Designed miniproteins, single chains, continued (3). Designs and how they scored, part 14

Each design is a single chain, and the fold is of that chain. pLDDT is the mean over its residues in the fold that is shown.

## One batch from the design tools (miniprotein)

Design m8458
Fold by ESMFold2-Fast:
Structure m8458 (fold): chain A 61 residues (1-61)
Amino acid sequence: SPLEEVKARIDEIVAELKRLYAEYQAAVASGDTARQKELAARIKEKSDELLELVNEASRLT
């Protein structure tokens, strides 16, 4: 169903965000400023996508 498809995509993005956050913490610990900037941009992009999917899921119920 469309709702199950959206939920699956939410789960995927949540898992990806957890991975990105762990990588961001490692980049902070190593002082890799360029990687921090790159990862922060990806985290923002995925967070925005997650918000849109959550809004979509609420419209399907």
Scores: mean pLDDT 87

Design m8459
Fold by ESMFold2-Fast:
Structure m8459 (fold): chain A 91 residues (1-91)
Amino acid sequence: MDRFQQSRQINRQLNNLRNQALSYSRQGDSSSATNYVTQMGNLGLQGTLLDPAVGQSGYSQLLNLASDTRSFSSVTQQATTQADQLRSLVR
């Protein structure tokens, strides 16, 4: 029970961090957006240790952010870096 509740909480936190990253990126605050993307990567790694499905979800969300044409290149590059780091642990 506790493990499933933690996995659901991490998925909700990942969605919140993604929304914050997109919001700041679209407002022109690339430094805040990049910080939230880094937090997504760290949370995704923690989630992977609990449930690989959470890790896959985090990886997918980071790839979606990396492909966002409306974000600054620095934000999309950071999202790609975090996704690549998470991919190595989701095996």
Scores: mean pLDDT 77

Design m8460
Fold by ESMFold2-Fast:
Structure m8460 (fold): chain A 76 residues (1-76)
Amino acid sequence: SAEEEELYKKLLGLSKDEIEQLKREFENRILKETIELTDKYLAGEISKDEYQKRLKELQEERKLFEKLVEEALKEG
């Protein structure tokens, strides 16, 4: 997507240290969102189907980000 290409170009403009910091910040955000989503499910605020769908979306976002970071680090 255009957004994916734009993110990749942005990562190529960052130093290795900046990319690694951004990666840590992203991983912390995904972990926090996963915990919050699990808490909502356990509290009965969302259905099991909704929980599984949103969890899968977070996992797909994580995989995409990790792929772009890995590709950007190979170019540096």
Scores: mean pLDDT 83

Design m8461
Fold by ESMFold2-Fast:
Structure m8461 (fold): chain A 103 residues (1-103)
Amino acid sequence: MKEKYIEAAKEYKKEGNLRDAYLITILLVDKGLLNKEEVAEILGVPLSEFEKYKTKEDILIYLLAKAFNISEEEARRILEDPNRWTAVKLRAIGIILDYELKK
């Protein structure tokens, strides 16, 4: 359920676990479940920060860069590598499973 995963991302952010909050958000954006307005609200980022990000790919690059504290250029390389991108999505799924066990 989309709402349950949004709550998970918000809870991790509140706990100071920003990386895991960003990773859950990445998975939801990749699945087409969140637009940039919803991402801004979940992460508490001004929507103006996303004005330059026009595509789903741009949003994913931004989120990857924030999640791993890397450059947007390195984040793009991760997104373009199917093996690395699959590993990121699997990590996000693992975080969601951990959240399910917590509840």
Scores: mean pLDDT 81

Design m8462
Fold by ESMFold2-Fast:
Structure m8462 (fold): chain A 74 residues (1-74)
Amino acid sequence: MLSDILEARKEINKVALETGFDLKKIYEKEAEYYRKLGDKVAEQLRSLGQPELAEEARRIADEMAEKYRKKAEE
């Protein structure tokens, strides 16, 4: 679970180094990262009996993912 998120973060760093900081590709990977992070945090919050916080965490993560997706289009 957390390892998946850390692996996603490492992939962003790898893409940055391999592409010489191609911001478009980095932002695309950042959007993927926040989407995955939101899913994992929401699952954990639901397991703790906090479904309202889980939905809020997913919404925040989706907003961050959308923000980076739009930056990738610039």
Scores: mean pLDDT 78

Design m8463
Fold by ESMFold2-Fast:
Structure m8463 (fold): chain A 86 residues (1-86)
Amino acid sequence: MNREDLLAETEAALLLIQGSLYEVLADRYLKKGDKEKAISYYKQALETYRQALELAEQHKDSPTMQRLAEAAKERIEELEKKIKEL
């Protein structure tokens, strides 16, 4: 693993964490009855997960990036369903 590969893997992992933090914020606003802010943060989470997926898919030969891509895909699918039901 070179420095560039390690940085890309770290960035993809951090994007997944950032997306999950936006989901937590969205869930908190939804519980407070602020549906508009909740939808806004869910959309930010979705965009962040998509960025993680794109970065992971650029590094197809990395087992770590393959796992991060799968995690991002699952999060995107679950979040798209959640937004559609709101």
Scores: mean pLDDT 86

Design m8464
Fold by ESMFold2-Fast:
Structure m8464 (fold): chain A 65 residues (1-65)
Amino acid sequence: ELVDRIAEVLRRHGGLPDSEARRLAEKVVKFLEEVAKQTGTPLETIARVVLADPEAVLRIARALS
């Protein structure tokens, strides 16, 4: 699931504990779903681009914190 993949990036690259990484990943996924709706871009496409860049995941997470 997308939440699990985002949470793994936050754990591995952000150094976050499992519980915090999971909760923050849920917020990141909701943000990406909103971007998908507003731009008409499939969520899968946005997720692929974002997951290819761990720094992008961390920047989005920081903005939502």
Scores: mean pLDDT 83

Design m8465
Fold by ESMFold2-Fast:
Structure m8465 (fold): chain A 74 residues (1-74)
Amino acid sequence: GSAEARMLAAIEAARLINSLPLPEEVKRELHEVIEQGVKSGDLEGAAERVAEIMREAGVPEEVVEKVREILLKG
């Protein structure tokens, strides 16, 4: 995707993550992973790692899949 598409996907994913009842440290880690994915152009890798962190934090699978789908659109 374009740099614009990656940025829009990152913003949408970040908004959803911020709405979740997660510890601030976990949210920070998720945002750092997404930021690195945008900078490197590897949102597929970022999506996989975000999903792993969210699952470890006990986020329901349907929410994990939604965030992954958003990132993969970038």
Scores: mean pLDDT 84

Design m8466
Fold by ESMFold2-Fast:
Structure m8466 (fold): chain A 72 residues (1-72)
Amino acid sequence: AIELLEEAAELALKAGAVEAAELASRAVKYYQQGDIEQAIKLAKEALRLNEASPGANPEAIELLKKAIEELE
């Protein structure tokens, strides 16, 4: 989950989706603190922003979906 979230954040940042990248990075921090519910919430918000963004990286979207599945 952490590795997928970190890779998704990097790909989102490279694609210019700065807010989505920030949310994915924050999801990693909450997961590391043991707040799984907040991590899932932030990962889902990052996914929504990536899916709504023109020129979003499809690989970042798939990595976020896999990370959310592993967290649930």
Scores: mean pLDDT 78

Design m8467
Fold by ESMFold2-Fast:
Parts: structure tokens; C-alpha cells; sequence
Structure m8467 (fold): chain A 58 residues (1-58)
């Protein structure tokens, strides 16, 4: 349905916004190794969230 498609789009936008905001915060950290590690975790979390959303959407 169009309502479910809109909900999926809104959730994808929120995942992307969260990733972007989180990476911006991580970029302010002075420790380069910690920045790299956290950036990877953020990217992995976003990817898992997208995969779970795709499974839920059918």
C-alpha cells in the first residue's frame, strides 16, 4: 500500500539522518583511531537497520 511505502521511505530517511548526524559528532573527536572505529560501527548499524527494514517491508 502507498501508506506502507511512505512509512518505509520515512524510516530510510531517519536512518540516513541518524548516520549523518552521528558521523558529524564522531568527526569532532580528537582520537583518530576511535573516530575510525566509531564510524565503522555507525555505518554497520545503519546497514543492519536498512536490512531489517527491508525484511519487515516484505
Amino acid sequence: SSAQEKEVQERLEKIEQFRENSLAVVATLPDEERRERLAKLIDEGAEVSKQLLALRAG
Scores: mean pLDDT 83

Design m8468
Fold by ESMFold2-Fast:
Structure m8468 (fold): chain A 67 residues (1-67)
Amino acid sequence: SHMDEQIEKTIDRLKKLKEEYKSMADKFKDVNPELAERYQRMADTYEKAINSIKELKKKREELKKKQ
């Protein structure tokens, strides 16, 4: 329970960082395209991290069901 809460808070923080980097990418798109691309790659990296954590959680639940 406590560990699950910590994991969920971590996912929420990563989602917030993803959204911030997407916002920065959009802000700099016309002013500094190279910086915008870097921010977009950071957002993509956080999205991949979130998906990896969710996939591991799913596999853990599947193992629990297999007895």
Scores: mean pLDDT 82

Design m8469
Fold by ESMFold2-Fast:
Structure m8469 (fold): chain A 71 residues (1-71)
Amino acid sequence: SEILSKAMQEAARLLKEGVSPAEIAEKLMKEYGLSKKEATGIVKAVKEGLDKKRGVVYIPNDEPLDASKLK
């Protein structure tokens, strides 16, 4: 649980810095000794959590014309 919490925090930081999910997963495997499945799962879960916190939503009849604000 403690290792998982630290790995999630590191993944969130790197995702905000624009590091690719694949590189983040590899870094988590090296730093925390996680399996590839665990590392990729953490990165995906953190990305979904960040998207939710950003308020990334589609409103009926509204879509991003530039799409950039949702990335």
Scores: mean pLDDT 69

Design m8470
Fold by ESMFold2-Fast:
Structure m8470 (fold): chain A 91 residues (1-91)
Amino acid sequence: MAEEEARRLFERAEELAREAEPELERARELIDTDEEFRERVQKVVDELAAESEKVKSDEAKLAEIQAEFYEKLGMRKAAEALRLAAEALRL
């Protein structure tokens, strides 16, 4: 049961990750061309670095932090995909 549920969550996460590809490509372009966006990315990275260090051995919690990173940058599909992956890892 848990394995089946985890498999469904990972499959849904993969679907959302594919749907997030245009969103990720846009963010990559902004990192290369937009100084303000780069500063925002660095600020979010710095903000979450301490939290990541506390949970570095917990893959599910690291995935949740990565989801928060994308959420704070407005990348909601990428964030949702990682939240589903984190849920699957907790099963």
Scores: mean pLDDT 79

Design m8471
Fold by ESMFold2-Fast:
Structure m8471 (fold): chain A 78 residues (1-78)
Amino acid sequence: AEARVEELRARAEEALARTPAELRPAFRKAVEARLRLIEDPSVDEEALRAELEAFVAAHLARLQASEAGREALALLLG
């Protein structure tokens, strides 16, 4: 479980490196908030790992879009 969370963290760092500097603090905060929830033993870790995976994938997809994609990205991070 922890090893898979670390792999997901590494993928998030890859996404962070591709994120515009102005949005990096918000993206980092959003990822850390999700990682904290996964570490809570009362929460469904598998479902949250899937959500974080989808969040990172959606973030990367929006980075490939035009200006409208950046607006959608800001909404995803807020």
Scores: mean pLDDT 71

Design m8472
Fold by ESMFold2-Fast:
Structure m8472 (fold): chain A 110 residues (1-110)
Amino acid sequence: VEPVKTDKKNTTETIEAEGESFEEAARLALEYVEKHFDPEVVEQARAVIDRVLEKLKEAGLEGHKVKITVFTNEKGEAFVRVEALDKDDVILVEDATRGVPGAAGKKPPP
C-alpha cells in the first residue's frame, strides 16, 4: 500500500441509502460497504447499524434513510459512524466504540 503523505490526512467516505425502513436502507448501504471495504470494516458497520436499530426501537422512532461514514485516521484505523434519518432530519447517530486497524488493507492475524 502507498505511504501516508501527511500525518493529518484522513480518508472519509459517506454512503447514503433510502428504503421503506431503516433496516432496508441499512442493508443497501452495507452492501456498498461490503464491496468497497475490508471485511473487518464491514463487520464494524454492521455492529453500529445494529446498535442504531436497537436504539430506534427503544425510542419508538422511524427512519427510512441511513448515512454511513467511514473515517480513516492517520494510523489507518477505520471508524464507522451511522446516522438514521427521517426524511432529511438526523434522528439518531452512533459511532463505533473502537477503531479498526488496517482500514487500507486487511487486519493481520495475531
Scores: mean pLDDT 70

Design m8473
Fold by ESMFold2-Fast:
Structure m8473 (fold): chain A 65 residues (1-65)
Amino acid sequence: MSVEEGGRKAAEAAAQGDIGAAARYAAEGVHNGGSPEETAKAARRAGLEMGSERAARIAAGLAHQ
């Protein structure tokens, strides 16, 4: 899973209220291709593109765990 894919899936899960899935996808993004910072940026971008500042903040924060 790429940084972009992990961040996007984390934001999608956060938007649906599935924090466990969001945390798993954020962790996979960090593990498979990026830093916590790059995965957080991808998650924030995806959440904002979906129109959800809440999902962007949650998913970006989870990338630092």
Scores: mean pLDDT 79

Design m8474
Fold by ESMFold2-Fast:
Structure m8474 (fold): chain A 119 residues (1-119)
Amino acid sequence: GPVVTESGGGTVAAGGSLTLTAKLSGIDFANSGVMWIQENPVRGARGIAGSSSKNSVASSVAGRFTASKDVAASTAYLNMSNLEESDTATYYAVALGLSTETGKPTGAAGPGAQVTVVG
């Protein structure tokens, strides 16, 4: 079945940068979409960035966050800059596309990457 492996979380000072990565297997990555979900106890869960036929980010993080994907590496990236304490959250990569095994619609969510912004 499809698998999403996430990395790149950690603790960073306000104004700093982090890149989260999501490596995908078992899904047709070239024709898949990846959505980044931000989850924190105050704001709940929300879609914050996506990569599919185009890259997009929510207006709340526009100019600070970018999303991209590398089809050859089967990897999606969330690049976060000028981080604010309010960006402290668990970030989940969610992939939707066609299974490489069955050719049918499939999806997987990563385990989440914790980002803590201090200062």
Scores: mean pLDDT 86

Design m8475
Fold by ESMFold2-Fast:
Structure m8475 (fold): chain A 66 residues (1-66)
Amino acid sequence: SDADKQALIDNLVLHIKDLLEDPRYSDEDIEHVKQFMIDQVERRYGKEVAEELGKRLDELIKKLKE
């Protein structure tokens, strides 16, 4: 359902947020995890859900990168 897809996106966004707040992970590490998540979502749920995830992750990274 659309609600299940949004819950998945929300959970993945929270995971990347946790990585961004963890000083053990470099920007390169976070980018690799982001790309892996987008690829997995595209394969299972299609390109439209993957594009929405990618957009939300880009907005989050931009917001938290000081």
Scores: mean pLDDT 83

Design m8476
Fold by ESMFold2-Fast:
Structure m8476 (fold): chain A 73 residues (1-73)
Amino acid sequence: AFKEVTVEATMTPENVAKILGEAAGLGGATLPADAPIMDEVESIMQGMKDAATKTAGVAEGTKVKVKVRALTA
């Protein structure tokens, strides 16, 4: 099954990783910086920043509500 989670967070790799961890059923566990998904988290975060900046001129550190969906056991 897929689990969705919505979290209000500042746009940082750690917060995005936490949101992905919640969605994956990690119960809000914090992933280490060298975790396999950190590169994907960084890429997603950068894409979201670029889109937001072009659309609304949003600065870094903006608080956002993010829904993520991951396959869970």
Scores: mean pLDDT 48

Design m8477
Fold by ESMFold2-Fast:
Structure m8477 (fold): chain A 80 residues (1-80)
Amino acid sequence: SSKIEKAFEEISKLEDKSQKEIDEAIDNKDFDKAKKILDDLLTEIEKILKKYDVPKELEEEILNMVRDSVATMKKAIEKQ
């Protein structure tokens, strides 16, 4: 498979794992832990994109989408 396909597969697995950990933290009312997992997710996605030499334009689009998603989820958590 292409490097881009490998990057997306690794990101998908990371997102699935992170979502389970976020859901568990929210269920436990550990909102600070949930927000930390979201920050760690952004950092790890950036590392994956660089590891697989994803084209810069695509990397920037993905990172912007992830940053917006993380900001939205953090705001939702803060309203609890």
Scores: mean pLDDT 86

Design m8478
Fold by ESMFold2-Fast:
Structure m8478 (fold): chain A 80 residues (1-80)
Amino acid sequence: SDEFIKEMEEIVKQVLEGKLSEEEAIEKLKELGVPEGLAENLVRLALELRDKDLSELEREILEGMIKLVIGVANLVIEKE
């Protein structure tokens, strides 16, 4: 559980730092057992947080959404 959350958080961090492309990040998330649609949504949220000129409130909302999606993905992985 905690290990999968940390791995997903690391992938998001690498997207935010420009170290992983959208395609590479989706592939890594799928390797962890994240469904493709959920992996795509998580990476899109990370790219929005990285690339858009956001207010402080908008940044906090997107960070919260990323955490929520990671939590949902973790529940799906553990359901195996």
Scores: mean pLDDT 84

Design m8479
Fold by ESMFold2-Fast:
Structure m8479 (fold): chain A 86 residues (1-86)
Amino acid sequence: SEALELLREAIRLYREALANPEKTELVIEGSRKAEEARKLLGEAREKGLEPSEEEKRAMAEVEALAAKIDEEAGELLIAEEEKRQA
């Protein structure tokens, strides 16, 4: 599905972001892909379609990676703001 493809892209981007914390654009792009996937899944639910098991697993993985990135990205954003204030 289109939503599953977007979730898989978000997972890939989030994993790359964890490996490359300096590339903040990876977190931004991954978040955008995840949001678009959630929108598509929401629209499908409005039509009475349940997410597949693959979509549910991918969403759970995105949420787990996003939680880890949020912690690390929060620390990185603070560090970058400190550099800007220097």
Scores: mean pLDDT 76

Design m8480
Fold by ESMFold2-Fast:
Structure m8480 (fold): chain A 56 residues (1-56)
Amino acid sequence: AYEKIKEEVRRVIEEKGPTAITDELIAELAQKFNASLLTARKAAQEVLYEHSKELM
């Protein structure tokens, strides 16, 4: 579940930008992949951190 959530977060960032990663989207991904909200939030934060680091 964690890796699938990370993959989907990367896709959303590519399509709509990092501002599209909202608490609502994180909750939706947690439900979709049968993961805890904490797990989905951690996955999203990790991808956002990686994205910001790659742009610098």
Scores: mean pLDDT 78

Design m8481
Fold by ESMFold2-Fast:
Structure m8481 (fold): chain A 58 residues (1-58)
Amino acid sequence: SMETERKIRLVEGIAEGVKAIVEAVHKTLPEISDEELARLLAQIDENKKKAIEEIKKS
């Protein structure tokens, strides 16, 4: 449905925003390793996927 597509686009936009914040934090706090950054970005993508699947199930 059109409503489902809009919800998916919103989730995608939120995920991109969170990724940008995480990348900015990594840039300003060098104690966060590149491996930790990659893990956090992967976790955001996983959570995004789960949210989209839940929306499609509704």
Scores: mean pLDDT 81

Design m8482
Fold by ESMFold2-Fast:
Structure m8482 (fold): chain A 84 residues (1-84)
Amino acid sequence: LSPEVTAENIAAARAALPLVEEMIRELEAMGDLESAERVRRLLEKARAALAEAEATGDGEAALEAEVHASLAFMEAAIAKSAAS
């Protein structure tokens, strides 16, 4: 990946992480501990990949961070929608 695309993926992952953390908190408050645990595992993968990307500038790590952050967000959104 280009440095520009790498930076975009890092920025997107950074922006998504606090939103996903808030969604996990909401799922836990609703008693959906199973969905909260699944989302937390994806968030942890996103955080690990983001830390690697920030330390190394690795484009693959940046992409992995964005992918896992997006999956975590989607999983949380689906779980919240199903509970409504």
Scores: mean pLDDT 85

Design m8483
Fold by ESMFold2-Fast:
Structure m8483 (fold): chain A 73 residues (1-73)
Amino acid sequence: SHHEQAVEDLLGALPLDAALAARARALFRKHPELATQLLSKLKEDSSLIPAAIAALREPDDAAMLAALRGLLE
């Protein structure tokens, strides 16, 4: 699906280790619109990539989701 492709494109664009990529994939599977929105935002402003990686490193799923949504305003 288009959402699955957006998730893989997003994960491929970020320098993530396998464990972090697996966590991110699980989160985006539950919130596919977030993956599409984040990919679009990062394509417009690549300076957000370090902040996106930091958000994905949050230990709690709720904190990770909040941090990622914060990047979208």
Scores: mean pLDDT 81

Design m8484
Fold by ESMFold2-Fast:
Order: C-alpha cells, then sequence, then structure tokens
Structure m8484 (fold): chain A 66 residues (1-66)
C-alpha cells in the first residue's frame, strides 16, 4: 500500500487529558449510575464532560493539568 501523509494534530499537546476524557465517557456510558453523556469538550490542557445521572442529577467533570 502507498504511504499516506499523516496530519500532525496540535491536539497531541495533551494526549493524557484527551485519553482520560474518552475513557471517562466510555466508563460513564457503561455505568448504570449514568443515564447519558450530555457533552464532551476537549481542550489543549483540559476537558469538560457533562453527565446526566440516573437520578436526574447533572454532573460537570473537569479534567485539567495543574
Amino acid sequence: LPPDPEPVHVEDEAPDVREAALRLVEAARASPAVAEVLSLEIGPDSAVVTLRLDDGTVLVVTIRRS
């Protein structure tokens, strides 16, 4: 197969934050305590996950490097 040029994404500045956010979303969707994932916002040094719990409570989880 011919080699394809791969774009280098600036997103890689915070791969740990992105990976943590994605894993959190997957764990949340698999959890009976979480009714749905309302939003996921990934930034260069932080991520914000908004979850709706089974009891109707809305949680905002911020993952940030200090």
Scores: mean pLDDT 71

Design m8485
Fold by ESMFold2-Fast:
Structure m8485 (fold): chain A 55 residues (1-55)
Amino acid sequence: MEEEILKLAEERAKAGMSPTEVANYAAKLAKDAGYTDSEVARIANRAREVAEKVL
């Protein structure tokens, strides 16, 4: 679920992961969850933005 992936991404950002690492983590979770390539890219970009706001 997209919202769950973003919450996990936020937790990783708070733990000190870089925005790039967080985006890669979210992309992996989205692919594993069965999202399309375009949805994976969109979710990864949202996760990067979340991580940038936490830093």
Scores: mean pLDDT 83

Design m8486
Fold by ESMFold2-Fast:
Structure m8486 (fold): chain A 75 residues (1-75)
Amino acid sequence: EIEKFIEEIAKETGVSKETVKKILEAIAKSKDKAPSAEELSELSGVSKGNIKKIVPVLLKKFGSIEAIREFAKKL
């Protein structure tokens, strides 16, 4: 189920499943309530451009950074 969700986000945004996973792991590792694209880029090694593509899609699906973080902890 988690794998299918990651695949769907990857298809919608045009980035790889590995890139989506790295961003999710960075959100899980981040302690900030609203981590910046720069912070997530440093934590994940993913470009700010790809983070700016993925994070809004995640927010749309989950509603909040905290909900994304709880989902990401299951990875």
Scores: mean pLDDT 80

Design m8487
Fold by ESMFold2-Fast:
Structure m8487 (fold): chain A 84 residues (1-84)
Amino acid sequence: KKELLREAAERVKKILSKDVSKEDAKAFADWLRDLLDTEKFSIETQRTLSKAAESAQRIAEGDREKATEELREAAKKLEEIIKK
């Protein structure tokens, strides 16, 4: 549970702190969608991960500016959830 959320948060940080590539963003979105299909999370966690996946998908499609900010918000929310 917490291990997977920590991995998600770290991957978001990498996408945000390094040069964001469309390939990296797409791979992350695909991984998050698979994670949501295979793991049972709380409604709050599911919403946060879904928003992160949507934002990463938008970065992969070339909508970098707004989606990057949404992904930053998702990263902060994931860190809050992990601390619980």
Scores: mean pLDDT 76

Design m8488
Fold by ESMFold2-Fast:
Structure m8488 (fold): chain A 69 residues (1-69)
Amino acid sequence: MTKEEAIEKLTEYLKKHFNLSEEAARKIAQDFLDSIPEEKREEIMKKFLELIEKNDPVGLAKFLAENDI
């Protein structure tokens, strides 16, 4: 999965669940991915997207907290 695909999926998720504008959601998604160290980026993106697809907001919140994001 490309960084652009991950940003699009995060943007749509944030718009749907947090009622954010496209601009705000996209900025948050991009800032989130940019905060992840390159060496962990693929692993963290993969896990994050799996949690989004499963509609597990509790698991997602725990994952973000555990990775200090």
Scores: mean pLDDT 71

Design m8489
Fold by ESMFold2-Fast:
Structure m8489 (fold): chain A 64 residues (1-64)
Amino acid sequence: MSASFAAYINSAFKVVLETDDPVKVYKFLLATAPPEWLPKLEQIDISQIKSVEELKAALLALAS
């Protein structure tokens, strides 16, 4: 588990909290993430994610 990954996700979601589209949030994360976290982000199946809250929970679970 990387504390820096969890901190990154929490910081990114503070910036995009007004967005209700999880696909837009996910694309933003893929475009802006450091290369070290791209493999973790790619583990998310965005087609299974129905909300921004669900996306955040799934990403934080990857930090475990």
Scores: mean pLDDT 74

Design m8490
Fold by ESMFold2-Fast:
Structure m8490 (fold): chain A 72 residues (1-72)
Amino acid sequence: SAAEQEALALAQEVNKRANETFEKLKAENPDMPDLELSERASQEVKAELAPRAAELERAGRVLSEAAGRELA
C-alpha cells in the first residue's frame, strides 16, 4: 500500500541519517567508543526529526501492523 511504502521510505531515511551521523561523529571523534558514538548519533537524529514526530509515529504504526501480518 501507499502508506506502507511511505512508512518504509521514512524508516530508510531515518536509518540513512543515523548512519551518516554516526560516520561523521566517528571521523570527528576517533578515540570515542562506538557505543558512545551511536548514542550521540541517535540523539542528534531524534532532535533533527523532532518537527516530524507525528510522521514518525504514523510510520511506526504502519510498519508495526505490516510486521504483525508477516509474522502471523
Scores: mean pLDDT 78

Design m8491
Fold by ESMFold2-Fast:
Structure m8491 (fold): chain A 72 residues (1-72)
Amino acid sequence: SMMVEQNLKLAEEYKKKAEEARKEGKELEAWYYLGRAMMAESGAHLGVEVTEEELEKAGTVARLGYEDRLAR
């Protein structure tokens, strides 16, 4: 389906951005992109559209989770 294909492509693009950020030592940015990728993969699994607001929230939550782990 178009939603599955679109979301899988989006997830792949964000995973590539996360890997690039990780190679540059930008761990917060890498986790942000990983969060966006995971949301896109979830959308693909469910066959639903993922909004920019959902992607932004997922990226922010993943980044904050990483920051919390570093503070412990």
Scores: mean pLDDT 85

Design m8492
Fold by ESMFold2-Fast:
Structure m8492 (fold): chain A 62 residues (1-62)
Amino acid sequence: MINREGVKKLVDIYMEKNNLVEKEPGAREKAVDEVIKGLETTDEDPFTIAKKVLEKYFVKKP
């Protein structure tokens, strides 16, 4: 069962490993919500869904 805390942890790990920061305040919470929605509505791999969403909301540190 996919839960919000699990998705939040996945987002945090992805940000740290890829040296990413939020494009705007609150982008992290929006990204978590959109990953959860994607997982509930598509047959795509969870990692692929997360990657697409995170690319919308995060940028590499300058």
Scores: mean pLDDT 75

Design m8493
Fold by ESMFold2-Fast:
Structure m8493 (fold): chain A 65 residues (1-65)
Amino acid sequence: SLGERVLAYIEEVYGTETPTGIGNGPSGPETIRLALTGLREHYNDDSLPVDGVLDEATRARIRAL
């Protein structure tokens, strides 16, 4: 699904082993926020968080998309 691909990209770059984007000033969190905003707009789901926080509940929800 689109959500699985987006989450895999975020986890690969920012959260799985050596996230190169984390620590690059505002661009890292902004990239995550933009990706979540795109998912929210695509699925028209205003309840999906877009603040750049990827807690376990948010990750599970994105994987389900």
Scores: mean pLDDT 59

Design m8494
Fold by ESMFold2-Fast:
Structure m8494 (fold): chain A 75 residues (1-75)
Amino acid sequence: KDFKLYAGAMAGGLITTLDPSKKEEGLKKFEEIAKSTEEEAKKVAEEVREQLSKLSADKADEAVGLAAELYEEAR
């Protein structure tokens, strides 16, 4: 379901951005979603990954905002 895929992508992005020690775990979540999802959900996961890859831990607020917007869109 789209919501599940969105949640997974956001969780991966947040883990990667908020906790650098979990960066590998977060990236793995993005890869799993991109690999096993429908085309549309895959594109969303890729976009979340691209946006979050531009952010550092000190920009966690922006990452949270982006994740919230994507969640709203998925609704």
Scores: mean pLDDT 55

